# Designed miniproteins, single chains, continued (5), part 30

Each design is a single chain, and the fold is of that chain. pLDDT is the mean over its residues in the fold that is shown.

## One batch from the design tools (miniprotein)

Design m17026
Fold by ESMFold2-Fast:
Structure m17026 (fold): chain A 84 residues (1-84)
Amino acid sequence: SKKQEILNLIREIDDLLRKMRELAKKSPEAQKVVDETIEKVEKLIVRALMYYNMGKYDEALEYVKEARKIVEEGLKKVQEIVAS
């Protein structure tokens, strides 16, 4: 169901953010990317949960998918910083 897909994507986002934080631990530059990514993702997840509580699962899913893309981009940036 769309409801389950939304919840699964939120769990995946949490896992990616955790991985991102672990990689960034010793790099102030990477930590800044983590903080900026978390701020953007949290705003999108708040919007997604608002639509979810209204029963608007299509809108909620779009916000969660956008948050997933942002965390994937942030993780890639962190990986590039820590590899240099």
Scores: mean pLDDT 89

Design m17027
Fold by ESMFold2-Fast:
Structure m17027 (fold): chain A 64 residues (1-64)
Amino acid sequence: MSSQEQVDQMLEETRRRLEAARSREERQRIVGETLDHFSDTLSQEDFDQAAAGLQRILDEINAR
């Protein structure tokens, strides 16, 4: 689905940015910017899905 593809693409881009970040503060900034972008760009349903995906990415990075 086009909206699912858009969410997946945005999450993949965000994952790359988060993995490239060198500090916790930089990661927090990226998370804030990403959530603001999701809020401005996505519908409520797509936002909820994207936010859940972002949390999963953060959990993966924090487990490393």
Scores: mean pLDDT 78

Design m17028
Fold by ESMFold2-Fast:
Structure m17028 (fold): chain A 84 residues (1-84)
Amino acid sequence: ATLVAGPEQREELIAAVRAGEVDEIVLNVVVKDKSEEEKAAETLREIARIAREQGRVLEVEVEEKKDEETGATKVIITLRLRPG
């Protein structure tokens, strides 16, 4: 199953990963400052830790796009959970 979420849904993302319900997560982040980037990185590290604990391998793909209206960077992070 694929889950699409923002960084504000961190607890829901972690719960879904722990439940083994998701094989793919698409995380949409709007980076306005370094703190938002750091929060996304912390969420990724926690998901990676849980995946390893479950004997799963985490694959990460990152895509960056500029918002034409604001000039802010949008980061789309795709996380794939595979059997270890």
Scores: mean pLDDT 74

Design m17029
Fold by ESMFold2-Fast:
Structure m17029 (fold): chain A 97 residues (1-97)
Amino acid sequence: SYYAYAVARRDTGEIIGQGVADTLQDAVNQMARDMGVSPDQLRIIGTVVTDIGVGVIYRSDISDTVGAVVRPNPGVSVDQALDYAIQLAQDYARRLR
């Protein structure tokens, strides 16, 4: 399995980072790096379960960003998982406006 992540600015929904990692820890670490914060400064604000997979939503109040990390279900393509991470990050950024 792998993990896909994306990071959006809360105010604009602009995607400022995205990627794929082999582990949850690596995905969270890369996401935090793109946010400009330490992983321990992130808080979980939501979890979504869909046919694509499990999405976990992270908030940084320090950088005013929202991230999503997706653990895709078997058979889901990397591009589909990344698109879903982007959608989740942008949707939650919008909800916080």
Scores: mean pLDDT 89

Design m17030
Fold by ESMFold2-Fast:
Structure m17030 (fold): chain A 69 residues (1-69)
Amino acid sequence: MKELGKKALQATRDDNAEELVKYAEEAGGTPQQVADALRAIADSGEKGGLTPEEAARYKALADRVEALA
């Protein structure tokens, strides 16, 4: 469980939508849940120290994860 969370964080840093989909499925979750979480991080993360460029990257990654579902 915690191992899958670390892999998902690494895939997010690597901008790798396919790995995020794989880890969501391994965890018993859905790609839509991952996409929703990435959008929530982008929306709140600008106040939490994400740059506007990183926030835009998270939104684009969420769209790609959702498209793979």
Scores: mean pLDDT 74

Design m17031
Fold by ESMFold2-Fast:
Structure m17031 (fold): chain A 86 residues (1-86)
Amino acid sequence: SDGRKASRYAGLAALYAARGDVEKAKEYGELAAKYGGEYGEQAKEMAELGARHAEEGDSSRASGGAIGAVGGGIEAALAAGDLPEG
């Protein structure tokens, strides 16, 4: 399902953002946005924010962005489960 794809990609974006891999964090954040609607877009924004802070060596703010990306992915998966019809 799209919500599960969004959650998986948000998790990957968070992982790469936390590791300072800006290009991969942005790539997977864009995929999370593609499949997760508004929650995927939140995951993308948080992963990009985390990746920017990782570029500057701010590991604490990078971790905050990664946590936000995971949260967006979880919300996307939950929203997909609550939809009555496609």
Scores: mean pLDDT 75

Design m17032
Fold by ESMFold2-Fast:
Structure m17032 (fold): chain A 74 residues (1-74)
Amino acid sequence: MSEEEKEKAWKEFQKKLSEILNKFAEGKLTKEEAIKEAEKVARELGEKYNVSEEIVENMIKFARTLIESHEAQR
């Protein structure tokens, strides 16, 4: 696994997560739906860039933290 593939996976994940967070903030997604979308994206990127399960789990953890922070602000 190259460091470049890890960086690409994180950049693409952050972009897609921003789109998920925007939909959640607009009421288009529930908290549970936003978390499920983030998990799906993280796993798809893990397969695409052949990154470790540890990196995928870190992506999911990061997304859950951000989504929960946005819920607390509502």
Scores: mean pLDDT 80

Design m17033
Fold by ESMFold2-Fast:
Structure m17033 (fold): chain A 80 residues (1-80)
Amino acid sequence: AAELAARRAALLERVAAREAELLEWFASQDKEEHREEMWERVYREQRAVLEELLRLGDDSAAPALERLEALAAKRKEELE
């Protein structure tokens, strides 16, 4: 129980940090050196963390995953 709670807390902290990185990337799309490769890497890492939170029973990860997918869809739309 304590180990599970600590793991969930660490993952939630990581989710918040990664979400901030994705939003910063969106705001500063003129930084060409980090555009697609960095965004794809952070997206994959964030998705993996959110899937782990869902596996641990944290239902709050579901809306966060939906927000992540919405950002991915918006990025794809804006690039085309």
Scores: mean pLDDT 70

Design m17034
Fold by ESMFold2-Fast:
Structure m17034 (fold): chain A 103 residues (1-103)
Amino acid sequence: YLEKAREYSRKANEAVENGDFETAKKYHAKAAGYQLAYELVRQGVLTPEEAERVGEEFAKLIENEDEEGLQALIDATPDPRARRLLERHYRGAKASLEKIKEK
């Protein structure tokens, strides 16, 4: 997970340097999803299989800037620790996306 998060983060930075903000957003979203999955597994909150599913769903919602879908994902998460991680990672991903949009 962490290695994949770093790989996609690097690809996102390369896309920003090339002025390809749509590709940067896509790779940034994937990096955020893998980073979330890593923390969910590391803290023993979810199994690797569950964390991968949540991370992938999170990445799609970030890529689409779907704030209602992100809130629905948080609301559907029964573990308070997982909800807290989702909220924190969502806040971080949103801040990074705003920076990508600015030159």
Scores: mean pLDDT 79

Design m17035
Fold by ESMFold2-Fast:
Parts: sequence; C-alpha cells; structure tokens
Structure m17035 (fold): chain A 70 residues (1-70)
Amino acid sequence: AEAAVAAALAELRAEAERAVAEHGEDSPETAEAVRAAFEAAARRVADALGLTGADLEELTRNVVAALQAS
C-alpha cells in the first residue's frame, strides 16, 4: 500500500515538473496538468488498493497532505 502511494506521488511530481518545464511555473496549463495528474494518481492508487467511498476520501486527504509537506 505505501509503495503504491509513493509511486503515485513520484509520478505526480514528475508530471508536475514536466508541466513546469514545458509551460512555466505560473501558467494555467501547468495548473491544469497538475490537477489532471493528481486525479490520475488518486484513481490509480484507489484501483490498486480496491478503495472506494470513505477510503478514497482518506487517500485523497493523504495525497494532499503529502503535496503540502513537499
């Protein structure tokens, strides 16, 4: 479970860095790419762990907290 979350967060960070490199830090395209990557990462982890409902909400909170800590 932790390995799947770590992999999803690493992929999210890589997508964010790619978007910043391609579109710049302050671009709306970067913000939209990060949002899309976040949603994809959350779905990927949820599917891998069989999470739904309240479990998915907890995962979303944990991902947001990890991003804020970074």
Scores: mean pLDDT 71

Design m17036
Fold by ESMFold2-Fast:
Structure m17036 (fold): chain A 55 residues (1-55)
Amino acid sequence: HMIKIDYKTAQLIGEAMRAYREGRKDEAVKLFEEVSKSENEVARKQAQSFLDGLA
């Protein structure tokens, strides 16, 4: 299914990426975990990919 990423999910991804770039690993993990609970399959897949990379 193709689904549009909502603004809330996009903002969470943006915050997670910012935390990751700033070296705030714990915050990045929490934000990506929140994104992984999203209804959006693409967003969940992206979050899981980052979580796997951070482990």
Scores: mean pLDDT 75

Design m17037
Fold by ESMFold2-Fast:
Structure m17037 (fold): chain A 55 residues (1-55)
Amino acid sequence: SMLDELKEKAAAGLKTLLSEGMSEATAIALVRASLQDVLSEEELEEVIAYAKASL
């Protein structure tokens, strides 16, 4: 599904930002900001939870 694709992309993006020296809080905020206009709040929290669990 589109949501599953976004979960994988968010996880990959979060790992990339962390590898570049960004703090976890800032990296999560950037991933959240990139998706907030295309996902519901529930879907956004699900994607963020998945990305964090994938670390």
Scores: mean pLDDT 85

Design m17038
Fold by ESMFold2-Fast:
Structure m17038 (fold): chain A 67 residues (1-67)
Amino acid sequence: SMAEIEAKAKELLEETERRAVAAVLAGDGQRAVDILREGAKELEKLGLKEEAERLRKSADHVAQTYG
């Protein structure tokens, strides 16, 4: 159902954000970018194109700022 997809997307977004922040704080900007891009691919598999694009923009921002 859409509600199940939405719940899974929320969990994926929250986990991806936490892991990416932890990587940045550890001084590993490239790992943070990889985590965000992997999260975007998983959101695309769920059919959530807009949410995937948001994570890709976050990855680009991290790459510019910390890479």
Scores: mean pLDDT 84

Design m17039
Fold by ESMFold2-Fast:
Structure m17039 (fold): chain A 65 residues (1-65)
Amino acid sequence: SSRAAGAAIRVIGLAIEDGSSVKLVERDGKKVAEITAKTEEQAKRLEEALKELSKLTGWEGKVNL
C-alpha cells in the first residue's frame, strides 16, 4: 500500500541521514529489518519508525546500538 511504502521510505531516509547500516533478512518467511544506530537517540527514533512499519506490513524490526 502507499502508506506502507511511505513508512519504508521514512525508515530508509532516517538511516541514511544518521549514517546507520540497514540489513534486510528473511526468517521463516518473515522479513526482518535490522538497523545499527550510532547513538541512543538515533536508536529510539529508528525503533519508532520500524514499529510503525511493522504494524502496517508485518515486518519485524530490530535496532542495535
Scores: mean pLDDT 75

Design m17040
Fold by ESMFold2-Fast:
Structure m17040 (fold): chain A 115 residues (1-115)
Amino acid sequence: SDRDVTAIGLLVALVGRIIELARLRDEGRISVEEAVAAIEEATRETVALMREAGVPEEFIEGARELARRGIDMIRAGEPVEAIRAELIAGAEALLRRHFPDQPALVDAAVAELRR
């Protein structure tokens, strides 16, 4: 459905943004505080768009939990490769749980995150 495509697309965009912010932090181009603030802003924007689209609250909460995990790992000084691996695995698990009848769409989303 259009709602499912929107939910998956917004999750992919959010996770990709968190990984990019982790990379900029790992390269020393931004501070931990700047990365965390940008993730919190991107998460707020993503949640608002998901709610407008009628995305189920359980999926939205899963997206928030992934963002919080990314923030925790950045604060802990984890390398970008570890953050990327954790967030991609978490996003795949969330997508497969909520879209079990749409394996092709989930596979495409996971492939996009691995680029």
Scores: mean pLDDT 91

Design m17041
Fold by ESMFold2-Fast:
Structure m17041 (fold): chain A 81 residues (1-81)
Amino acid sequence: SPLEKLIEAMRKLAEELEPVYPELAKKIRELIEAIENKSPLEEIEKIVEEIKRTAQTLPRGVQTRVLVLADEALKVYKEEV
């Protein structure tokens, strides 16, 4: 499913980021857990906003990848309810 593909992409991103940006990697894993547990949309949105805020302090190359993936995760979650 589109959601399973996004979860896998998020796991890979978290693994890649963990050595340099462990707090961001942790937030991405929190998002994955919330999605898998079918948490309320408000909780998903809050985690996505925290990820986006953190990513904005990072170099542009990392920022773009994180922001796109976080936005896609929120969009797919809303569509699958």
Scores: mean pLDDT 83

Design m17042
Fold by ESMFold2-Fast:
Structure m17042 (fold): chain A 75 residues (1-75)
Amino acid sequence: MVVLEVTGKDGSVTTFELEEEKVTPKQALDAALAAGLSVEQAIGLALRVMGLELDGKAMTAEEVKEEIEELKAKE
C-alpha cells in the first residue's frame, strides 16, 4: 500500500490510500482537484495516467505528486 499525499492551496493535506504504486485515473483526478488544480489540468493528468497523450506512460504516486506540484507552480 502506498499513500499519495497532496497539499491544497490553503495548506490542507489530503491523503489517498493506493492498493499499488500506480495511480488510477480517478485517484489522479481527485488528487489534482484536492491540490487546487483546475478541472482541465486534473483531466490532463488523468489522461496521462491512462496512457493517453502527454507521455503516454503509466504513472506512479510519486510522479503524480510531482506533476501536481509543477502544475501548481505554473498557475
Scores: mean pLDDT 70

Design m17043
Fold by ESMFold2-Fast:
Parts: C-alpha cells; structure tokens; sequence
Structure m17043 (fold): chain A 65 residues (1-65)
C-alpha cells in the first residue's frame, strides 16, 4: 500500500465513524512520515473530505508551523 492509499484508507475509516478531525490529523501524519508534502496530503484528503474540512486542516497545520 502506498502512503497516499494508506492515508486515504485511514481517513475514510475515521470519517465513517464521525471522527473528521482525527481523520485529517491521521492522514497528514501518515503523509509526513512518508516524506510527502502537506499539499500532497491535502490532495489526498480532498478525495474523501469536503473543501471546508480540508481548509480547516490547512489552517491548523499553519498554526503549528
């Protein structure tokens, strides 16, 4: 399984459980551990999430930088 596939699968499972914030954090963590950029992580998340949820995750990441 590629890091993108792993991140998308993990995010989708958490979203199905109603844990949207946890899904966003977990997917970005998997992508970062694989050496992928945050922008690549947001592209993956855009497949499973609404644009509003993706933007909220980007804002959180910027605050932590």
Amino acid sequence: MSPREEALKAAQALIDQGKVDEALRTALEIMREAGLSDEEGYDVLAEALTPEQVEAARERALREA
Scores: mean pLDDT 71

Design m17044
Fold by ESMFold2-Fast:
Structure m17044 (fold): chain A 82 residues (1-82)
Amino acid sequence: SEKEKKIKEIVIEISRRLWDAYDAALAAGRPLDFDALYEQLVEIARKKAKEYGLSDEDIEKIIETIKQLVAAARTDYAERRA
């Protein structure tokens, strides 16, 4: 559906932003503030979802997906810097 396509577009954009920040921090040998990054990604996702006219329930599902993506990146980052 068009709604599912819009949700996928938001998740893809958020994923790209997450891994861009991850790659930049890793290349620089610096710690990455995943909590601050999560808040920034959620703000971007909420803004995009609102522009697309998505429901609060759809927005909550997107945020849960972002939580999972950030948690996975945090774990991977810790392993690569160990």
Scores: mean pLDDT 88

Design m17045
Fold by ESMFold2-Fast:
Structure m17045 (fold): chain A 100 residues (1-100)
Amino acid sequence: SNLEKFLEILEEETKKALEEARRKKLPEEVLQLIEEMKKNTIEKLKENPNASLEEMLKIFSESVRELLEKAKETLSEEDFKKLEEILKRMTHNILSKIEA
């Protein structure tokens, strides 16, 4: 199903994002925010099990925006920029995999 495919992609790309955040020495709060974003995305996807892959990507993109708004209040400008770059790469990788 589209849902199963998207969840597998999300799981793998979340692992990569967490590894990159750790490598870049971002605070533990960033790791928690990424995990919360994943959980919230999965919950929203389960509410829309018949969504297209494109619709699922939109749900993910909304969760990314919500994470960045929350992170902007707590992170330094430097750490926020690093997080934006990680999430931009994550989004690009997910898009590439759903188009494959």
Scores: mean pLDDT 88

Design m17046
Fold by ESMFold2-Fast:
Structure m17046 (fold): chain A 67 residues (1-67)
Amino acid sequence: EREEKIKKITDILIKAGLSEEEARRLANLIVEKGESGLIETAYELQKLGRTGEEINKTLAEIKKILA
């Protein structure tokens, strides 16, 4: 279900260093808009100082939930 995907993605993003509120916002955006949500998530993780490798790993985990 959509709600289950949102919860799983939110948990992944919190572990990546985003606040609960921001993680929830981005998780909803990803489920609703797919690729554009992933792009915004990558920008937010880069702002937190995550490396390209760390960002790619986080996005791969999220894509596995969306599949």
Scores: mean pLDDT 85

Design m17047
Fold by ESMFold2-Fast:
Structure m17047 (fold): chain A 79 residues (1-79)
Amino acid sequence: IDELLERIEELVRKLKERAKEIVELGISEGADPSVTEEDVIKGLEDALEMARKLAETPQGKEYLEQLIKELEELLKKVE
């Protein structure tokens, strides 16, 4: 599970570097245009904190695996 958490930390770091592209993607997909790069970064940091908390639970592995898939899909769209 530590390996899953490390992967999430890596993905969050890379996605934070792509916050502008994530905002642009969101607008193109019909998201609220008031969403800022700061909001994206905050959301990514909140997701990482949630992952750290859930990693301590019996169901943490399932949540971390799902989060990794979601973050990897997002990264592919903004690369």
Scores: mean pLDDT 76

Design m17048
Fold by ESMFold2-Fast:
Structure m17048 (fold): chain A 84 residues (1-84)
Amino acid sequence: MKVEQVIRTDERTEEDVEKLGELAGKEVGDALREAIRTTEAQPSPEDTLKAIADKASELAPKYKVTLEADLSGGAKVVVTVEEK
């Protein structure tokens, strides 16, 4: 199964993460929430997203989590979740 969800990096981040959990499962939603909360900002947005994706994949080992920045309008992140 492959699930894709856009996460907005504003006050709606938690709402969008909750939607991802509803589509892909609570385990991966909780993992992404924890990864966002505990990952330190890196010098580049791309490195920060990679660190978050790596942490989420460690917390939800049954899933492959990939994050890609969409910075073309307002800060947004595309999250893709695949079962291993």
Scores: mean pLDDT 74

Design m17049
Fold by ESMFold2-Fast:
Structure m17049 (fold): chain A 87 residues (1-87)
Amino acid sequence: SLEEELEKIREEALEKIKEILEKHKDDPVLAEKEMLRVLNEAAQRMRAAIERAKGFLGPEERALLREVMSELYREAAELFKEMMEKQ
């Protein structure tokens, strides 16, 4: 289902972000840059999943994409904050 595909993309993105933040914990500028790359990849994958499931990307589909990406961004920001607080 679309919900399962979006959840999988979210979980894979968060796992990659955790790995990036651990690997680059001593370089927060690089950590943030690589985290943003993963978030951009996730956005493209989620958009493609919605377009495949719905056949088009209208206002409601764009709103769904914005909502799921906003949640992923919040989770990523909390992980980044935790990394910074451990230094």
Scores: mean pLDDT 84

Design m17050
Fold by ESMFold2-Fast:
Structure m17050 (fold): chain A 80 residues (1-80)
Amino acid sequence: MEEKEELEKKLKELLERLMEIGVRVVDLAVKRTILRKEIEKGDKSKEEELKKIEKELEELREEEERLVKEIEEVKKKLKE
């Protein structure tokens, strides 16, 4: 079994990463909304930037799902 202190440290690191992802997702979601509005107004030059943002959002969503599952597993181990 992992020692309680090691599990608590791991949980803290996972929660900090989840918080970082949350902040990045909010920033990208705002930028995505702005870019979509500009493209709808006829600025097609921003379509490539929008695609890059959408791809990063998908990657962050997948990382968030993995982190949430790992956090739940660590929390269960801490309850013993």
Scores: mean pLDDT 82

Design m17051
Fold by ESMFold2-Fast:
Structure m17051 (fold): chain A 89 residues (1-89)
Amino acid sequence: DEEREILLTALSGVGFEAEQRGDEETLQAVVKEIIENHPDPEAVRKEAAELGVDPEKAKLSPEEQKALEERIKERKELARKKLAEAAAK
């Protein structure tokens, strides 16, 4: 529940960063991860298709995969900190 929200928040952040850089391959990989972890994966697939993002085209090198995993980890830690700060306010 909470861990899923943290993961989805982190993935959204990484996806936004990839979109800002014009990194379509990383964006497609992030959308694929969102689909795999979302409670309604079919809704996410439909939205991705409408936006022209194809998660099936996600093909990252081992180095790019490692970079993506590290960034997701950093974003998850940031999301946890943000939620904790909001709750502690």
Scores: mean pLDDT 76

Design m17052
Fold by ESMFold2-Fast:
Structure m17052 (fold): chain A 74 residues (1-74)
Amino acid sequence: MREEAAEAMREALLEHETPAGVVGVIVEYVESNASPVLELADRALSSEDEEERRRLAEEIAELVRTEVKYNPIS
């Protein structure tokens, strides 16, 4: 479930030219921390719309970036 959603996000991010190292950090964060990020990932996995999946992947990346900036990963 969560791992499957995280893998789908990884594929979407790599497809849109996100560096592999950054994708790894994002996926690790999603799997390690519950929160809105996992909900967005589940929505992306449930979506049949590729455009929505891409938009959700970008939304997840921005949310994780913001969260890391203000709340460093322990």
Scores: mean pLDDT 61

Design m17053
Fold by ESMFold2-Fast:
Structure m17053 (fold): chain A 67 residues (1-67)
Amino acid sequence: MKLLILAVGLSEEEAQAIADLIKEAAPEVEVSLRFFPDGDTAVAEGRRLQAEEGIQVLVVSTEEFSV
């Protein structure tokens, strides 16, 4: 299975730590990382990849929320 992590507001180190955790839990999974400037862009690309390429997608965001 191929899993793509779409990272928003994460450092490369934080995103890699998540990828490593998934690989430890499921070593048969091919994990890839992509970084996006905002959640809307990440969600749109994730939906496209799931629909067109059959890739499993996980969106992870650490964006701050305004009050």
Scores: mean pLDDT 74

Design m17054
Fold by ESMFold2-Fast:
Structure m17054 (fold): chain A 111 residues (1-111)
Amino acid sequence: SMEELRKAAIDVGATEGMILMTISVMSKTLSPEEQKLLNEFAKKFSDLSQEAIDAILNGDIEKFKETKKEIEKLFDEFLKKMKNPEVQKTIQKLKEHYLKVLEEALKILEK
């Protein structure tokens, strides 16, 4: 239903917001090089997260699955470049939480 799709989109958006807030706070304690890498990640993540939300609201399962794979790849590429262990640990946990939220949204789309 449209109500279930709206709830799924809100859950993705709320998780995106929490991740971006965590990144913003964490970035204030990092080197300029680490801040740049993290900010570039955050911008790309936000753009892809909004594409996932649009796919949910449009009921576009194929686009949602494609965007989910792109988000997963973005996290993996960031984790390979980031050398700070505390940042890696935090972003890995955020990745796991965000992907779980996307899996729940996918179940609603496939109903």
Scores: mean pLDDT 91

Design m17055
Fold by ESMFold2-Fast:
Structure m17055 (fold): chain A 109 residues (1-109)
Amino acid sequence: MKSLEELKEELKKAIENKDFDGAVRAAVELARHPEATVEDILEALDYIFENLTPEEALQVVARVLRALRENPHFTKEEIIAVLEGIRERYAGKHPAIARLVDRELEKVR
């Protein structure tokens, strides 16, 4: 598995090169990384929302949330913290963000 720093670099390079599929792949791998923290996930999503369209960012968020549920190193409380952080930061950027977060919270709670 690549390091967290390598995945963060790949994400930034993919966005700079307008490689949407590469950005999705890097963000998903980061969310599946055993050493990834809540802060790492939210930082990656901040970069995505700053540089991609809200519609593209929504697609990345949906895949990241699925990857977090598959990551055995994330506790229930940490997944909730990511979901609440996404809602707080991005619910106003696309109407589907709040709905996506609410659906994922139902699966964890």
Scores: mean pLDDT 82

Design m17056
Fold by ESMFold2-Fast:
Structure m17056 (fold): chain A 81 residues (1-81)
Amino acid sequence: SSRIERLFQEIVLAMLDAEAAGASVAEIRALAIEKAREMMERLNVPEEETERFIAELEAAKSVAEMRAVLRAFEDRLIAQQ
């Protein structure tokens, strides 16, 4: 697996662990956004792409929607390499 795939999987696993521990959708979203910002900074992703990704995560209404956003952005970043 690529480094990008591993980093996105780490975010997903953290979200699933939080959900299993009884965190709300809002708490899981905040966690996903925090980890996504850290990952994007580490990967030196352009600000425009980071802002788009964070906006999509903020708009997500469920863990399933957040995971769909993460998957779509992961696929885009991999395709750009």
Scores: mean pLDDT 87

Design m17057
Fold by ESMFold2-Fast:
Structure m17057 (fold): chain A 80 residues (1-80)
Amino acid sequence: DAEDERLLALLSDPDPAVREQAGLQLMKSPDPEIRLEAVRLASRHPDPAVARATLEQAAKSPDPRVRAEAAEAMERLARE
């Protein structure tokens, strides 16, 4: 979907507010592969508060794959 591809590109935007908004919109995607990609990109966010907020939302997902990816990313952030 062109909209999801645009949102994924915005996760690399120099404006942290734009990156946060894009991550939150991607977490609402019905496509689990898009949500998984958003979790992976959010875990690399330079602001750990934004990374944690997106990962906490992903951890509440009904999809066990999304929850597992978010839990592992949150554990890595807690150790680093």
Scores: mean pLDDT 71

Design m17058
Fold by ESMFold2-Fast:
Structure m17058 (fold): chain A 83 residues (1-83)
Amino acid sequence: SAGEKALEYMKKASEAAAARDYEEALRYAQRALEYIQEDPEGAGRKIAEYTGSDEDPVELAERAMQQLQGEIAKAQELIEKEK
């Protein structure tokens, strides 16, 4: 599902960023954002299951989108710096 893919790509983005593979981190974060936008409620439910959160799935998805947008901006900045 789109929600499962969103969580998968969020994890991959975090792993790539930890490895300083900022180009891969950027791509995975962009893919995660796309999947959340496709099914915000489904993505939010998968995030809630993974984190053990009792929050509204749509609100969780909105926060995840904000976080991913920040991660995308940071990755773009770091890629530019490493030219």
Scores: mean pLDDT 83

Design m17059
Fold by ESMFold2-Fast:
Structure m17059 (fold): chain A 67 residues (1-67)
Amino acid sequence: MLTEEQKKLLIEFFKKMKIDPSKPLTKEETEELQAMLIRIGIKEAKVDGVLDKVTQEAVDTYKKYGT
């Protein structure tokens, strides 16, 4: 599970990128999100452009807390 600090950083990232969470992420947006997840310490994240479990958790976090 994401920490409170990681959730805050993710919300700020989505807002800066102007990502609409109601639409599917593009491959480019997915790769940028995955790179950010690695930078904030989520070592299970992979930059592959695929909406895997870790990447989906980040999107769901923004939908729940950022909107």
Scores: mean pLDDT 76

Design m17060
Fold by ESMFold2-Fast:
Structure m17060 (fold): chain A 84 residues (1-84)
Amino acid sequence: MNLEQAKRILKSIGLEEYADKLEEVVNALAEKFNIDPEELYGKVTALIVGLKLGLTPEEIAERLDISVETAKEYIDLIKEVLGL
């Protein structure tokens, strides 16, 4: 998933304010964890949606097939960038 596709998904479900910050969130995660930004667009979009649905870090980790600790670290940075 690329930036344009991810932004379009977020806007289509009423999360336009987060779509505009998506690139900033992805770049912050990519820099901190030394990951290619292109690998993060899908995961970050799913994380933002999950947080807005009230999913726990444990539920998000299971859905994304990542560790709970990784999910918590991603969530903390996303909340910081998005002001949640």
Scores: mean pLDDT 79

